# Designed miniproteins, single chains, continued (4): the designs that were tried, part 57

Each design is a single chain, and the fold is of that chain. pLDDT is the mean over its residues in the fold that is shown.

## One batch from the design tools (miniprotein)

Design m13952
Fold by ESMFold2-Fast:
Structure m13952 (fold): chain A 92 residues (1-92)
Amino acid sequence: DLYELLLNPTEENLRELMRHYGLPESLLDAFGDALARYWAAGGTITRDELAEELAEKYGISLEDARRVVNAVRDALLESGYHKVRPLRIVDE
């Protein structure tokens, strides 16, 4: 289920993921961008670095940016941990 939503990241599928993780519609653009960054980086970006980039780019609070990054990470781990190669996520 989550894997299919991530493989086809239409706005509708991103909204379903956001509802699952309790994120508001106002964070949709930041959520999509965070997902693309994790795919491109293969999980080698820190959560704090990505959250700071999103907060600056979208003019959202750092706390909201952290919520977005954590939700994207959790979605990728829950869907990808057993079906795709594990992400090399760098945690502090």
Scores: mean pLDDT 71

Design m13953
Fold by ESMFold2-Fast:
Structure m13953 (fold): chain A 74 residues (1-74)
Amino acid sequence: SQDERQAELRRIALEFEERVAAGEDPAAVAEEIRKRHADNPRLVATAEAVVALTREDPAATRRLILAQLAHARA
């Protein structure tokens, strides 16, 4: 269902954001999520974008992810 799909997407986003906040490399976490959800083209594209951004500027990418987590918790 759409509700189940939305709940799963929120869970995946929170897992990613919380693991990055705990000190994990965003590119490594994104690549793991990409492999687990290889059949979901939106998640694959998002994960590939995170990997590319982390390669270009790891500090700025980390700041953006932490800002997103803070927004989600507000």
Scores: mean pLDDT 84

Design m13954
Fold by ESMFold2-Fast:
Structure m13954 (fold): chain A 65 residues (1-65)
Amino acid sequence: SKLEFDYTLALMRMAQSVGIFKSVEVKGKKVILTLTPEYLETAKRLAEIFKERLEEVGAELEVIE
């Protein structure tokens, strides 16, 4: 649902605000996520969790290192 999609995006923006993700861009149902090099392993693990959540609501995650 849109609510579940918007909630997932809010969590991703929270991770961006604390420096784990460098950028979060939204293009329709495609989310483009750029990872912060300083926290790469943590950022990768979180990106996998968000990818699964987005796929469950019919959205796509593209990850850029």
Scores: mean pLDDT 85

Design m13955
Fold by ESMFold2-Fast:
Structure m13955 (fold): chain A 69 residues (1-69)
Amino acid sequence: MLEELDKKIEELINEKVNSKEEADKKAKEINKLLVEKIKLMEERGEPVSKIVAEALRIIGDFLQKVLDQ
């Protein structure tokens, strides 16, 4: 499950964004999946530091892709 979720997030981040409207829609979808991932990591008892680092990595990757457009 976590592996499938990671794949979906990565696919969304790597999809080309052609407008601000597309970026906003994608941000909402990534945010939804990120919340699901955080809950799953918490349920697995993963360290808070690891959860925060992973969330920041996903957010950073997405913002970098959007800013390059």
Scores: mean pLDDT 80

Design m13956
Fold by ESMFold2-Fast:
Structure m13956 (fold): chain A 96 residues (1-96)
Amino acid sequence: SVEIIDTLPLPPKSELEKVEEIYNKLKHLFQEDVDFDVFARFLGLLLEKNPEFANWSLENQIIIVRNILDNFKRLYGVEKISLKLLAQFLEIFKDL
């Protein structure tokens, strides 16, 4: 359910500039319904599950997030990730 997005933590304010740069590099992998706020909540969950991720270089953060998204695209056979599909992934991922 897309309602999960609203329940997810935002990343710390100190990380928002890096999150915005990651989003700008990767937004072409998403449908129009995945805006910056949705993407920021996705990264907030990644940071909650792996706090060490915040210590990685911006380049390495982009590589890992891109690899996660590319694997997800291959798994579901989609060209771009919709809000609904991202929400389904996040519902599974939050419990891992």
Scores: mean pLDDT 84

Design m13957
Fold by ESMFold2-Fast:
Structure m13957 (fold): chain A 57 residues (1-57)
Amino acid sequence: SLKEKVEKILKEGKAKITNIERVEYMIKLGYDEETIENILLGKEKPRNFGVFRSFID
């Protein structure tokens, strides 16, 4: 599941996020799993960058 993948990325220290609830919120906004992974790895920016700036950057 996406939750398990996110927990693994956070454990490996490859993402800058500290709250998994923000990832769940992104799913509710219609982001797909691949887009969420790319955002967590810094390959892509969220569409609402101003809201998610402190989430990633």
Scores: mean pLDDT 60

Design m13958
Fold by ESMFold2-Fast:
Structure m13958 (fold): chain A 96 residues (1-96)
Amino acid sequence: MTLEKIAEINKQLEELKDNKDPESVEKQIELGAEHLKIAVELVLAVKLQDEAALRKHGFDDELIEIAREAAELYRQGKHVEASELFIKAVNEQIEK
């Protein structure tokens, strides 16, 4: 999984958002499920603080630092705050 794959899925979802036919709705559901799978795998790498794996997924030094902060929040049981911090940082990096 890579940050580029998340960006591609987000782009496809944006292109399909106004389509209401059954095939487009089914594709949106499939893309959402794939996005969730990638997000879960990234959260696991963050929690394990596997810096080498994170770098292979396209994380730069700034994202790795944020991943460490998110990992600490996860350890404190602040799962929502950790996920929000991490998702915002990933989206900001993808937009650059």
Scores: mean pLDDT 74

Design m13959
Fold by ESMFold2-Fast:
Structure m13959 (fold): chain A 88 residues (1-88)
Amino acid sequence: MEEEEKLIKEIIDFIKEKKLSSKELQQLADTIVRLMVGEDEEKIRKELLELGFPEELIDKLIELVKKMSVEERREFSEKLGEKIEELR
């Protein structure tokens, strides 16, 4: 499994286990978009922790995004968004 696909799966599995509300899913989507455009890492980390994400998963997400091009970040965001929609 590609690293990106594995991380998306880990995030989606966590969302399912946590049973995030529609409001929390919207907050998560907003936080991810802000991470993709290079907002403050510490602020992103805090917001994801408040949603109940484990630090290890947050670190993996931030590290992966730092390695991505603008196009790769858009593709990742689209794939993750699509998987979140499937939860509806």
Scores: mean pLDDT 80

Design m13960
Fold by ESMFold2-Fast:
Structure m13960 (fold): chain A 59 residues (1-59)
Amino acid sequence: GKEEAEEAIRNAVRAAREAGASEEAVKKVQDAGLKAYEAGKSGDEVGRAATRAYIEAGI
């Protein structure tokens, strides 16, 4: 649901920041998650989109 999607985005952003990600990398993670959420994707898919952006950012 919406709450799960928001939690997935928040967790991915937190993990990126704790790993020392740049502001640009964190923004990409958040943007990817929000984009999936706005497209009506499931919480799991939102989490995967955010995680994929995290990996692509090199974190």
Scores: mean pLDDT 77

Design m13961
Fold by ESMFold2-Fast:
Structure m13961 (fold): chain A 64 residues (1-64)
Amino acid sequence: KLFTVDNKNKTLIADLPAGEYKLVTPDGTVINLVFDEGEHYISGLKPGTYKLYRGDELVGTFEV
């Protein structure tokens, strides 16, 4: 499983390969992310549908 949403804590848990990613928020804002090796935590998410990209590839979609 590439990532998990902890709805209790409004947190994305990402266990993805190291690299540059883009998180598109429900309101269309793009957040640039750089992941090192291992698990990463992105907290403070508001309710809605998010899209995670690596370059132009859609890695996944998730709801908070």
Scores: mean pLDDT 78

Design m13962
Fold by ESMFold2-Fast:
Structure m13962 (fold): chain A 61 residues (1-61)
Amino acid sequence: SSLAAISEQLLEKGKEMSERIKKYEEKLAAGEISRDDYLKEKAKISEEMFEFQVKLQEQSL
């Protein structure tokens, strides 16, 4: 069903975003970025995920 396809896209995008956050956590732990840089990147990733969810909802209308 189209719902299953949308669910799969959300799951894959969520996984991608989680992996990106983990990479920034690793960079922070290694001292490669500041805490402020980490928080900015995390906020940006969260915003991208929200926009992706909104776009999928619009496609369902």
Scores: mean pLDDT 80

Design m13963
Fold by ESMFold2-Fast:
Structure m13963 (fold): chain A 84 residues (1-84)
Amino acid sequence: MQVYKDLYEAIKNEDAEAAYEPLKKLIDEVGVPLDSIGILRIIISKLGGLPMTGDMSLLPKLKKVIEELLKKYPEDFSGRISPG
């Protein structure tokens, strides 16, 4: 629960550093490679009932966060996440 809330707030703020731990926990839990839309769908599902239309406006922010994490932490995220 808290992991998904922390990740949502980090994406909303375009804060890649704040996204590191909760995103790493999410991908470890899922166990398969995810693109930005896959990650966003999981967050929306876990937070229960956020308006999909409003949350899709976060997609460009999530892509930016993913690109920054892949740049700074390729050993943790390369092959596990993609901006799509």
Scores: mean pLDDT 77

Design m13964
Fold by ESMFold2-Fast:
Parts: C-alpha cells; sequence; structure tokens
Structure m13964 (fold): chain A 99 residues (1-99)
C-alpha cells in the first residue's frame, strides 16, 4: 500500500539521514513541486520524477529519498495513485538503497 511504502521511505531516511538533512531535503522537494497546479500535468511530472530518481548521479541518497517521499505524498493528494505508481516507487526505493 502507499502507507506501507511511505513508512519504508521514512525508515530509510531515518537510517541514512540526520533529521536536519531530512527537513532540508523535504523542503527543497516541496519547493520544486509548488508551481504545478494542473493535476494531470502534476501527475505526469511526479510519475516521471519517481522513475528518473535512481539514475540521478548528482543527487545524494537523502535527496532522492526525500523527493520520492514528497512525490508519493503529492500523488496521494491527487487521488491518482494506482498500482503501477506504487510498483515504480518501490522499484525506485530498492534501486536507490542498492546504490
Amino acid sequence: SAEELLAAIDAALEKHCSQSTIQRAEKAARITLRGLTDPNLKYLMLQRMIKSLPTDSTASTCDKLAVLKVALQELTKLDYLGPRVEEDAQKALDTILSQ
């Protein structure tokens, strides 16, 4: 479920990141997403972001996990969170943690 996946991301953040790093990274992720007002465009952008996160060699593990968490939270608010998005997010989480 989305709740179980969010809990797994939170556990990974707590294991690998300080609380100050988590707060900073989550704030940065939310700022990046704040301009997206159209729900269909927002859904598409968030889905693409989740898929691309593991391949970003310039981002830290903490930054990737924070973006993944915020993207999933925003998708949940849009009521567009389907099984494929959950599968893509789980794959992204597994890949990020294997790096």
Scores: mean pLDDT 78

Design m13965
Fold by ESMFold2-Fast:
Structure m13965 (fold): chain A 53 residues (1-53)
Amino acid sequence: SDNFYYVVQEGDTLASISKLVFGNANHGGDIRASNNLTGPIKVGQVLTIPGVK
């Protein structure tokens, strides 16, 4: 699978998670789209991280 899973930690944002996993903050929209997010992320939420390389 081209995806993996990330458990949201306290203080995380889509931009910070993007930077952590992809090396830049510009993939937050890809994370949002892959998880059908309509609002803010929550601590303990499991996110599907797409392969965007």
Scores: mean pLDDT 76

Design m13966
Fold by ESMFold2-Fast:
Structure m13966 (fold): chain A 74 residues (1-74)
Amino acid sequence: MSEEEKEELKREAELYVDIAAHELATDESAGLSEEEIAALREEWLARAHEMVEAGKSLEEVQAELSRRFHEVVA
């Protein structure tokens, strides 16, 4: 995977994380504060960047982020 492809995947991962964080912020049943959501967003972005640097596909990154999202809401 090229450096340019990695940067593109990081941008797509960031968008996915932003969407997930927004869903948590708008889901009143989740009961999470803005600070807790911000901390989760930073943790998920760091993990996504690690996976991209390790050569993981967008599908693998999205699967990991989806798993982490479900751990928070379940």
Scores: mean pLDDT 79

Design m13967
Fold by ESMFold2-Fast:
Structure m13967 (fold): chain A 62 residues (1-62)
Amino acid sequence: SELEEGDILGDGKVDEREKRFVEQVADVDGDGTISEEEEKQFIPPGKTEPDPNVRKVKKVVE
């Protein structure tokens, strides 16, 4: 887990809800791990709404 050292997304810059949202929409497996390439194309951690291409990538990532 990457939230061990100084990473408080649920209580700092990004709300825990926003972080989970990004992980779910970008992470095809839903395992909480997003590839760098997926992050580059989809919602950056500062955003809340998913890019419509998220579903498109889910098909391609398969």
Scores: mean pLDDT 48

Design m13968
Fold by ESMFold2-Fast:
Structure m13968 (fold): chain A 86 residues (1-86)
Amino acid sequence: LKEKIKANNEVNKLLVEAQRLLDAGDYAGALALFRKAKELALKGTIGSQVTVALALRDAIPRMPAEYRPELQALLDEVLRAIQEKL
């Protein structure tokens, strides 16, 4: 239980920092943090996976066109992991 809570907290910290980088126009930095959040969420709970999926969905329209396919791939990967646990 405590280990799962720690993983969820780390995912939330990464997503907050990724949003901050998006607001600053650091799209490459934001993408790197979304990748880390995805990797941690895939090893964590379904709740952390849903949180990352929602953050990626909301980030896609805020990213320049060249970054959108990679963010969409991250989203698709997280959505597949959610489906496998159902």
Scores: mean pLDDT 82

Design m13969
Fold by ESMFold2-Fast:
Structure m13969 (fold): chain A 70 residues (1-70)
Amino acid sequence: YTEILEVLSKGPKTVDELAEELGMEKEVVQRTVDRLEAAGIVKRENGLYYLTEQGKKAVESLKKIREKLK
């Protein structure tokens, strides 16, 4: 899930593009982005998924936590 957010922080992606970049099954990616959209972290426009303002803040928080764990 964190990897999907990191890829989306670099720009909008389709489910197919996310699955290819992450080496994940398309159905797993679809379920994950559906959950993130329900949480208001991502939104879908014309088949592309974007981080919302809330999602960008969540990614920054997760990056900071991940950095401190190293």
Scores: mean pLDDT 76

Design m13970
Fold by ESMFold2-Fast:
Structure m13970 (fold): chain A 82 residues (1-82)
Amino acid sequence: MLTEEEKEKAREAAREITAVLAEQYPQLSEEARERLLERVEEVMLEMLKKVKEKSPLSTEELESAGLAKVEAAIAEEIAAQE
């Protein structure tokens, strides 16, 4: 399991990423931004857990997988805005 310190770092990173995304996608509602923050936090926690468990995936592969999940989440929210 991740430590409280690791979870806090993941939450901080998710907040920073979500703040940047809110500026890039001003069309997203406040509710959509909150959902995006939750999803980004989940992705960051998953990546940290895999790193801690010494996943056979490289750091580059883990980063690429995480980015793909975040991009998919953004695309879903944008599509929902029509």
Scores: mean pLDDT 73

Design m13971
Fold by ESMFold2-Fast:
Structure m13971 (fold): chain A 78 residues (1-78)
Amino acid sequence: MEQAEELLANAETMPPMLVVPKLISLAVKAESQGNLELAKEIVQKVYNMKGSVGRAFDILLNDPRSPKGRAWLESLLK
């Protein structure tokens, strides 16, 4: 899970469309391991990372391949 911090540190140099899915994938892995607080932290950091990652996030939230989808992400952003 340390990879999430590294990705966030380098996010300014990476296209959001590439880094956001990777961070969300790591958040899902954290949740599957029972670490819900870490999953929430990763998602919150991604949401706040660029001020405007909304489009990339919206695409991911509505992607049927997203294991948790929009409802899960909105619950974490509550």
Scores: mean pLDDT 62

Design m13972
Fold by ESMFold2-Fast:
Structure m13972 (fold): chain A 64 residues (1-64)
Amino acid sequence: DRVAPLVAALASPDLATRFAAAGELVRIGGEEARAALRALLSSPDGVTRAIAAYTLEQMDLGVA
């Protein structure tokens, strides 16, 4: 599981890197990824919060 490097990539100044990391976190799934994304919802950076919220929503749509 490579969740930690992907979570770090969500804070990248490069938006393409952020969205690529978000998509990979959705693909991996699991509670570790969800917990890390929930922590990012408290970020002071609005873009980071938006990507974390979007990623969590995509995971919920893909997992019953």
Scores: mean pLDDT 75

Design m13973
Fold by ESMFold2-Fast:
Structure m13973 (fold): chain A 71 residues (1-71)
Amino acid sequence: SPAERLAEDMREAVEQALKQASKRPNAKEDAKTILEQVRKAADRAGDILGPEAREAFERVVKYAEELYKKL
């Protein structure tokens, strides 16, 4: 679905952003900011595109949280 494709694109962008953040001196602080922005994007996508998008973007949030824990 278009929602799944948008979620996959977001997942790739988030993974890259968190990998770049991990190379910076303030890695955890930068990663926390990224995680907060991903959460906001997921909430908006759910509100605009409906329940399938909400569920797909919630998976991206969970993936980002797991990457954050490894920092």
Scores: mean pLDDT 83

Design m13974
Fold by ESMFold2-Fast:
Structure m13974 (fold): chain A 81 residues (1-81)
Amino acid sequence: PPLSPEEEKLLEELVKHTAKLVGEGNEKARKTLEEDLRALKAANSDNPEVVALAQKALEALRAGDSEALERHALEALKLAS
């Protein structure tokens, strides 16, 4: 079933907070998020939209683009849920 409005808001707040930590140079948060995004791609290999968004989030993470990272990671997680 789709996420409730409350669950979606919590997911948005979690992704925003994590992207902020990565943007502030938190190396542990960066590595954990990279591993999580790679795992999300592997778990959703049959869903090309989720794979594409997770890949865009990984590219944004490597480029240091916190806004694109937040946007693409959130959309990938919403579609995977």
Scores: mean pLDDT 80

Design m13975
Fold by ESMFold2-Fast:
Structure m13975 (fold): chain A 95 residues (1-95)
Amino acid sequence: SYIEKMKEKAKEYLEKIKKDPNKIRDLTAGLIGIIQEAILKEEDEEKKKKLKEVAEKLRKEINEIYANKDKLSNEEIYEKTKEAVEKAIKEVEEI
């Protein structure tokens, strides 16, 4: 399941972000890549649209966190990134 792949990669990259917040964009690219693979395999246009919306929301939220990285502690970057990722996974599970 691509959802299980997302959960595994999210866990892996979130642990990396705890140690190095600069890896936040690598996590985003990895997770969006998995959603893009799901879009390519999806035959239902409405489900494709919802998956694209989840990918765009995740990209936007992470870009906002990264834009404010100099104003945030490493812990705040981690927690905000974790929340954005967990929300994206939940939204994908509901599709």
Scores: mean pLDDT 84

Design m13976
Fold by ESMFold2-Fast:
Structure m13976 (fold): chain A 113 residues (1-113)
Amino acid sequence: MQEELAKEFVKLAKEVRDLRLSLLGKKPEEVEAIRKQIEQLNKKIGELLEQITDPDLLIKALSEVMGMEEEKLRELIEEGKEDPNKRKLTFGVIQAITGLSDENVKILEELLE
């Protein structure tokens, strides 16, 4: 079950990322519709994250969404456990790349500490 949840997380997070990238050059009405879709996807992602308890699967899933090496992401998360400033930077980068909501990033921080 955890692997299925992680796979669905990757799928939805990639959809959020792609929707954010698609905002460039859109009309205001189209931007509003896309932002609403991103909000709905982030709600579904939050529900999935509440069910994911395996931090190793979650790091692997995040690395796939971000296009980052799993080992590098793991190093950054471990450094953040010792240094709050590094933690803020790491999760800020995760948010910037993935398009995850503030609520979802907070859930990730709690699951990965």
Scores: mean pLDDT 84

Design m13977
Fold by ESMFold2-Fast:
Structure m13977 (fold): chain A 74 residues (1-74)
Amino acid sequence: MLPPVEEAVREIEEELRKLGVEPSEELVELFRETHRKAAEFEAAKAAGKVTPEQVAELKAALAALREKVQELLA
């Protein structure tokens, strides 16, 4: 079972702040969007109705988030 979505976002923000980095508004918005996509995916998975489109959309959101985090930390 995935941790509560609110806890995951909080932990990531805290970790960035520990590194001396304040999360940008754009990064926070990407987190929220990925959050929403992950919740939709989990609901579809629980219902046994995951589509290839949902998987591709979540993968794209995760890729965008990863690129933004790497850009911020570079």
Scores: mean pLDDT 74

Design m13978
Fold by ESMFold2-Fast:
Structure m13978 (fold): chain A 87 residues (1-87)
Amino acid sequence: SEIEELRKRGEALIAFSELLEELGRNAPAEAPEPESLRLELHARVGEIEALMRSVPAEEQVAAALGLLRKPKEEGEELLRKAEELAA
């Protein structure tokens, strides 16, 4: 269903951004996320890797920081849409 797909996508992106924030603080992960969510994060990691292979090392850092910022906002927007449709 469309609602469940939007919810999964939004949850995965938010969990991804939360994980990145925790890693940025040099703190170990609180607990492993659900298996399905981990698979979604794996897909996002592949996208980042593909991006980084096409740019010089100096630019890779800047590109990664920019890309990592976007998942949080997009994930929150998807969750809002899923909530509105489910209500």
Scores: mean pLDDT 55

Design m13979
Fold by ESMFold2-Fast:
Structure m13979 (fold): chain A 87 residues (1-87)
Amino acid sequence: SLLAEAQALLARFSELNGEASELLAKLTDEKMKAEIEELLARLTELNSQLLQAINAGDEASLRAVVEELKRLIEELEKKLREARELI
């Protein structure tokens, strides 16, 4: 279900947010830091939009937000892998 997928994505974002915090403390590459911080900010905004869509019962909005969340989580995972190679 979309709700189950949304909950899994939120759990994954929580995990990645912790990893990102650890990496940001160790990173000296200012461009990589900025890119990770931008992705975290966008994911935080989408998390808020997801909760609003769930509360509103808007299936179309929920689907759109879930797909965007999935895309940005994949981008964050890739950036965190690249950042780990710099430490």
Scores: mean pLDDT 86

Design m13980
Fold by ESMFold2-Fast:
Structure m13980 (fold): chain A 68 residues (1-68)
Amino acid sequence: MTAEEIARKEAMLKELLETGLPLTVLAVEEGLDIGESARARAEELLARGIRASEEQRALFRELLAQEE
């Protein structure tokens, strides 16, 4: 992975953290296998109406795409 890719990932992670949205919700909405306890927490948050915006999901998808 290039230094530029690492810097982009760090910027994306910072933005996601600053939104205050739990990353577990983003992971479940994108269909990731995040383990049973994390999935249970995300389902609880979704049931309470806590959801990612399309912009937050796009940012998270971009972060994931850089892992491949």
Scores: mean pLDDT 68

Design m13981
Fold by ESMFold2-Fast:
Structure m13981 (fold): chain A 84 residues (1-84)
Amino acid sequence: SAMEKAEEGLRLAEEATRLLNQGKYEEAARKAAEAHRLGLEGVREAENVKEVTRGTGAALAGIGIAFEAALKLGIDPREVPGMG
């Protein structure tokens, strides 16, 4: 469901944040990108405001963490698929 995708996205964003804080930038970027994707899918499938809010939260957390991880890896975040 939309809520299940948003919840999984938020869980992955928390894991990505932990990895980013440990200097595991490649793994953080991968999990953050998946959090962003799941958040967007949650928003797309949402049928109420709570589902939109949760999905949006996951998507924004994911893209922000992925952006920071990409910069640490020397990658232009605008060239990452789904982040432009």
Scores: mean pLDDT 80

Design m13982
Fold by ESMFold2-Fast:
Structure m13982 (fold): chain A 104 residues (1-104)
Amino acid sequence: SLREKALKYLELAKKYAEEAAKLLKDIPEAQKQAEEAAKHSEKAIEALKKGDIQKALDYAGQAFTYSLRALEEAERAGAPEEGLEQLRKAADHSLKAAEYLSGI
């Protein structure tokens, strides 16, 4: 179902954002944005489990935006490619989750 796909992509978005935050510990601004991306992915998961599709979509969109902000800060600071890759995955998965949520 679209709900199951959205949940899977939100869980992956959260995981990738959490891994990015760990890898970006030496870049405080990027780490902070990655932590916010993970937090909003978790809020989207919670909203989806409660059946609040609109809140889940709003939080997924915020997770995507925070992932992009983290990526911009990490790129400016010359972060390792592994950290950048996790942020790109967080952004891609939160965006795909939002796409599935919009189809519900």
Scores: mean pLDDT 92

Design m13983
Fold by ESMFold2-Fast:
Structure m13983 (fold): chain A 109 residues (1-109)
Amino acid sequence: SLDDLMAELRKLDPEAADAIEELRKLVPSRLKGAFDEGVTLLLRLYLAKERGEDTSALAEALRAHLPAFARVMTHLLMVSTSEEEKKALALFQKFFSRVTRDADLVTPV
């Protein structure tokens, strides 16, 4: 489940885990599925890479989901207004860039 993946992320990168939890609160119901699926794929890819597992299928699945996730990111850029929300978005973007760079994927713009 996503909650199990978040618990594992918190052990390795607590700042990224906190950032994702804060951003999740800002996602409207209509985009929640796209957000949760994108984060689930991202975390599965990250944890598989950390464990030395094959990442090819997860990288392909995340790549296919990037257009939907870009719509979520556009929304988050528009609604992140507080200092805490902007910090969470910046930390998440840094984490996303690290994971996607390590998997030879492009960052959503």
Scores: mean pLDDT 84

Design m13984
Fold by ESMFold2-Fast:
Structure m13984 (fold): chain A 95 residues (1-95)
Amino acid sequence: MSVEEIRAEARHLLYMADRVLEEAKKAKTVKQAEMLLNVARSILKRADELRKLVEENKDKLTPEEYAELMSLIDETVRRAEEAIKVAEEQIKKLK
């Protein structure tokens, strides 16, 4: 995977995490909330895999590019963890 592909994946995961968080807040059924919970967990797994790829390619990155990518991954993790919490609360509220 190239540095540009890693950057594209990081941006895509952040976008997905943000969308899942917003959808979790609006979930009207337990089934919807459970589906969003599963998607958020998948994003966390992909973020962990991407973090490993960034570390493996650290020698090919400038310090600024490394910091940018790690920041994007950290923000993705934060939003995905918030989405999990919101989805779990919606499941409790809707049951």
Scores: mean pLDDT 86

Design m13985
Fold by ESMFold2-Fast:
Structure m13985 (fold): chain A 61 residues (1-61)
Amino acid sequence: SAVDEAVARIEEVLRTESDPEKVSAAVREIAQELRDVEGLSEEEIRAFEDRVVRLAIELGR
């Protein structure tokens, strides 16, 4: 799904980029791309945001 692909992209950024500002910029860009996907609901976007927060905690960010 578009959400799963976006989460995978963010996981790669979190694993490879140590600069918090660059991480924040990449996350915002990926989230904006996801919001531009036709047919995605606000609930799916919230689920994506929750998964990103959980992933960041798991990776010690």
Scores: mean pLDDT 77

Design m13986
Fold by ESMFold2-Fast:
Structure m13986 (fold): chain A 95 residues (1-95)
Amino acid sequence: STLDIYQQIVEILEEAEELIFSGKLTDEKIEEFVERLRELLSQVPEDQRPLLAYFLADSSRDILMKLQRERAPREQIEMARRFLDAVLKLAVETM
């Protein structure tokens, strides 16, 4: 179901957030997350994809906003930005 897919997406986002906040997120790992998300989104009915795309964009943006508010190191902010950009590209592709 779409709800089961949503739960798996949340788990991926939580893993990404942890790696960003610990300064361990790499471009290779961003690519791995995007591939996992793409696979999950391919299983979602077309009429429900915009809601999930919105959730992905909003959640990824929240991570970036948290880092900016906390004045995290530039390198972490840039990695969160790359993750957001990758997620936004995926969201557009799936709509």
Scores: mean pLDDT 85

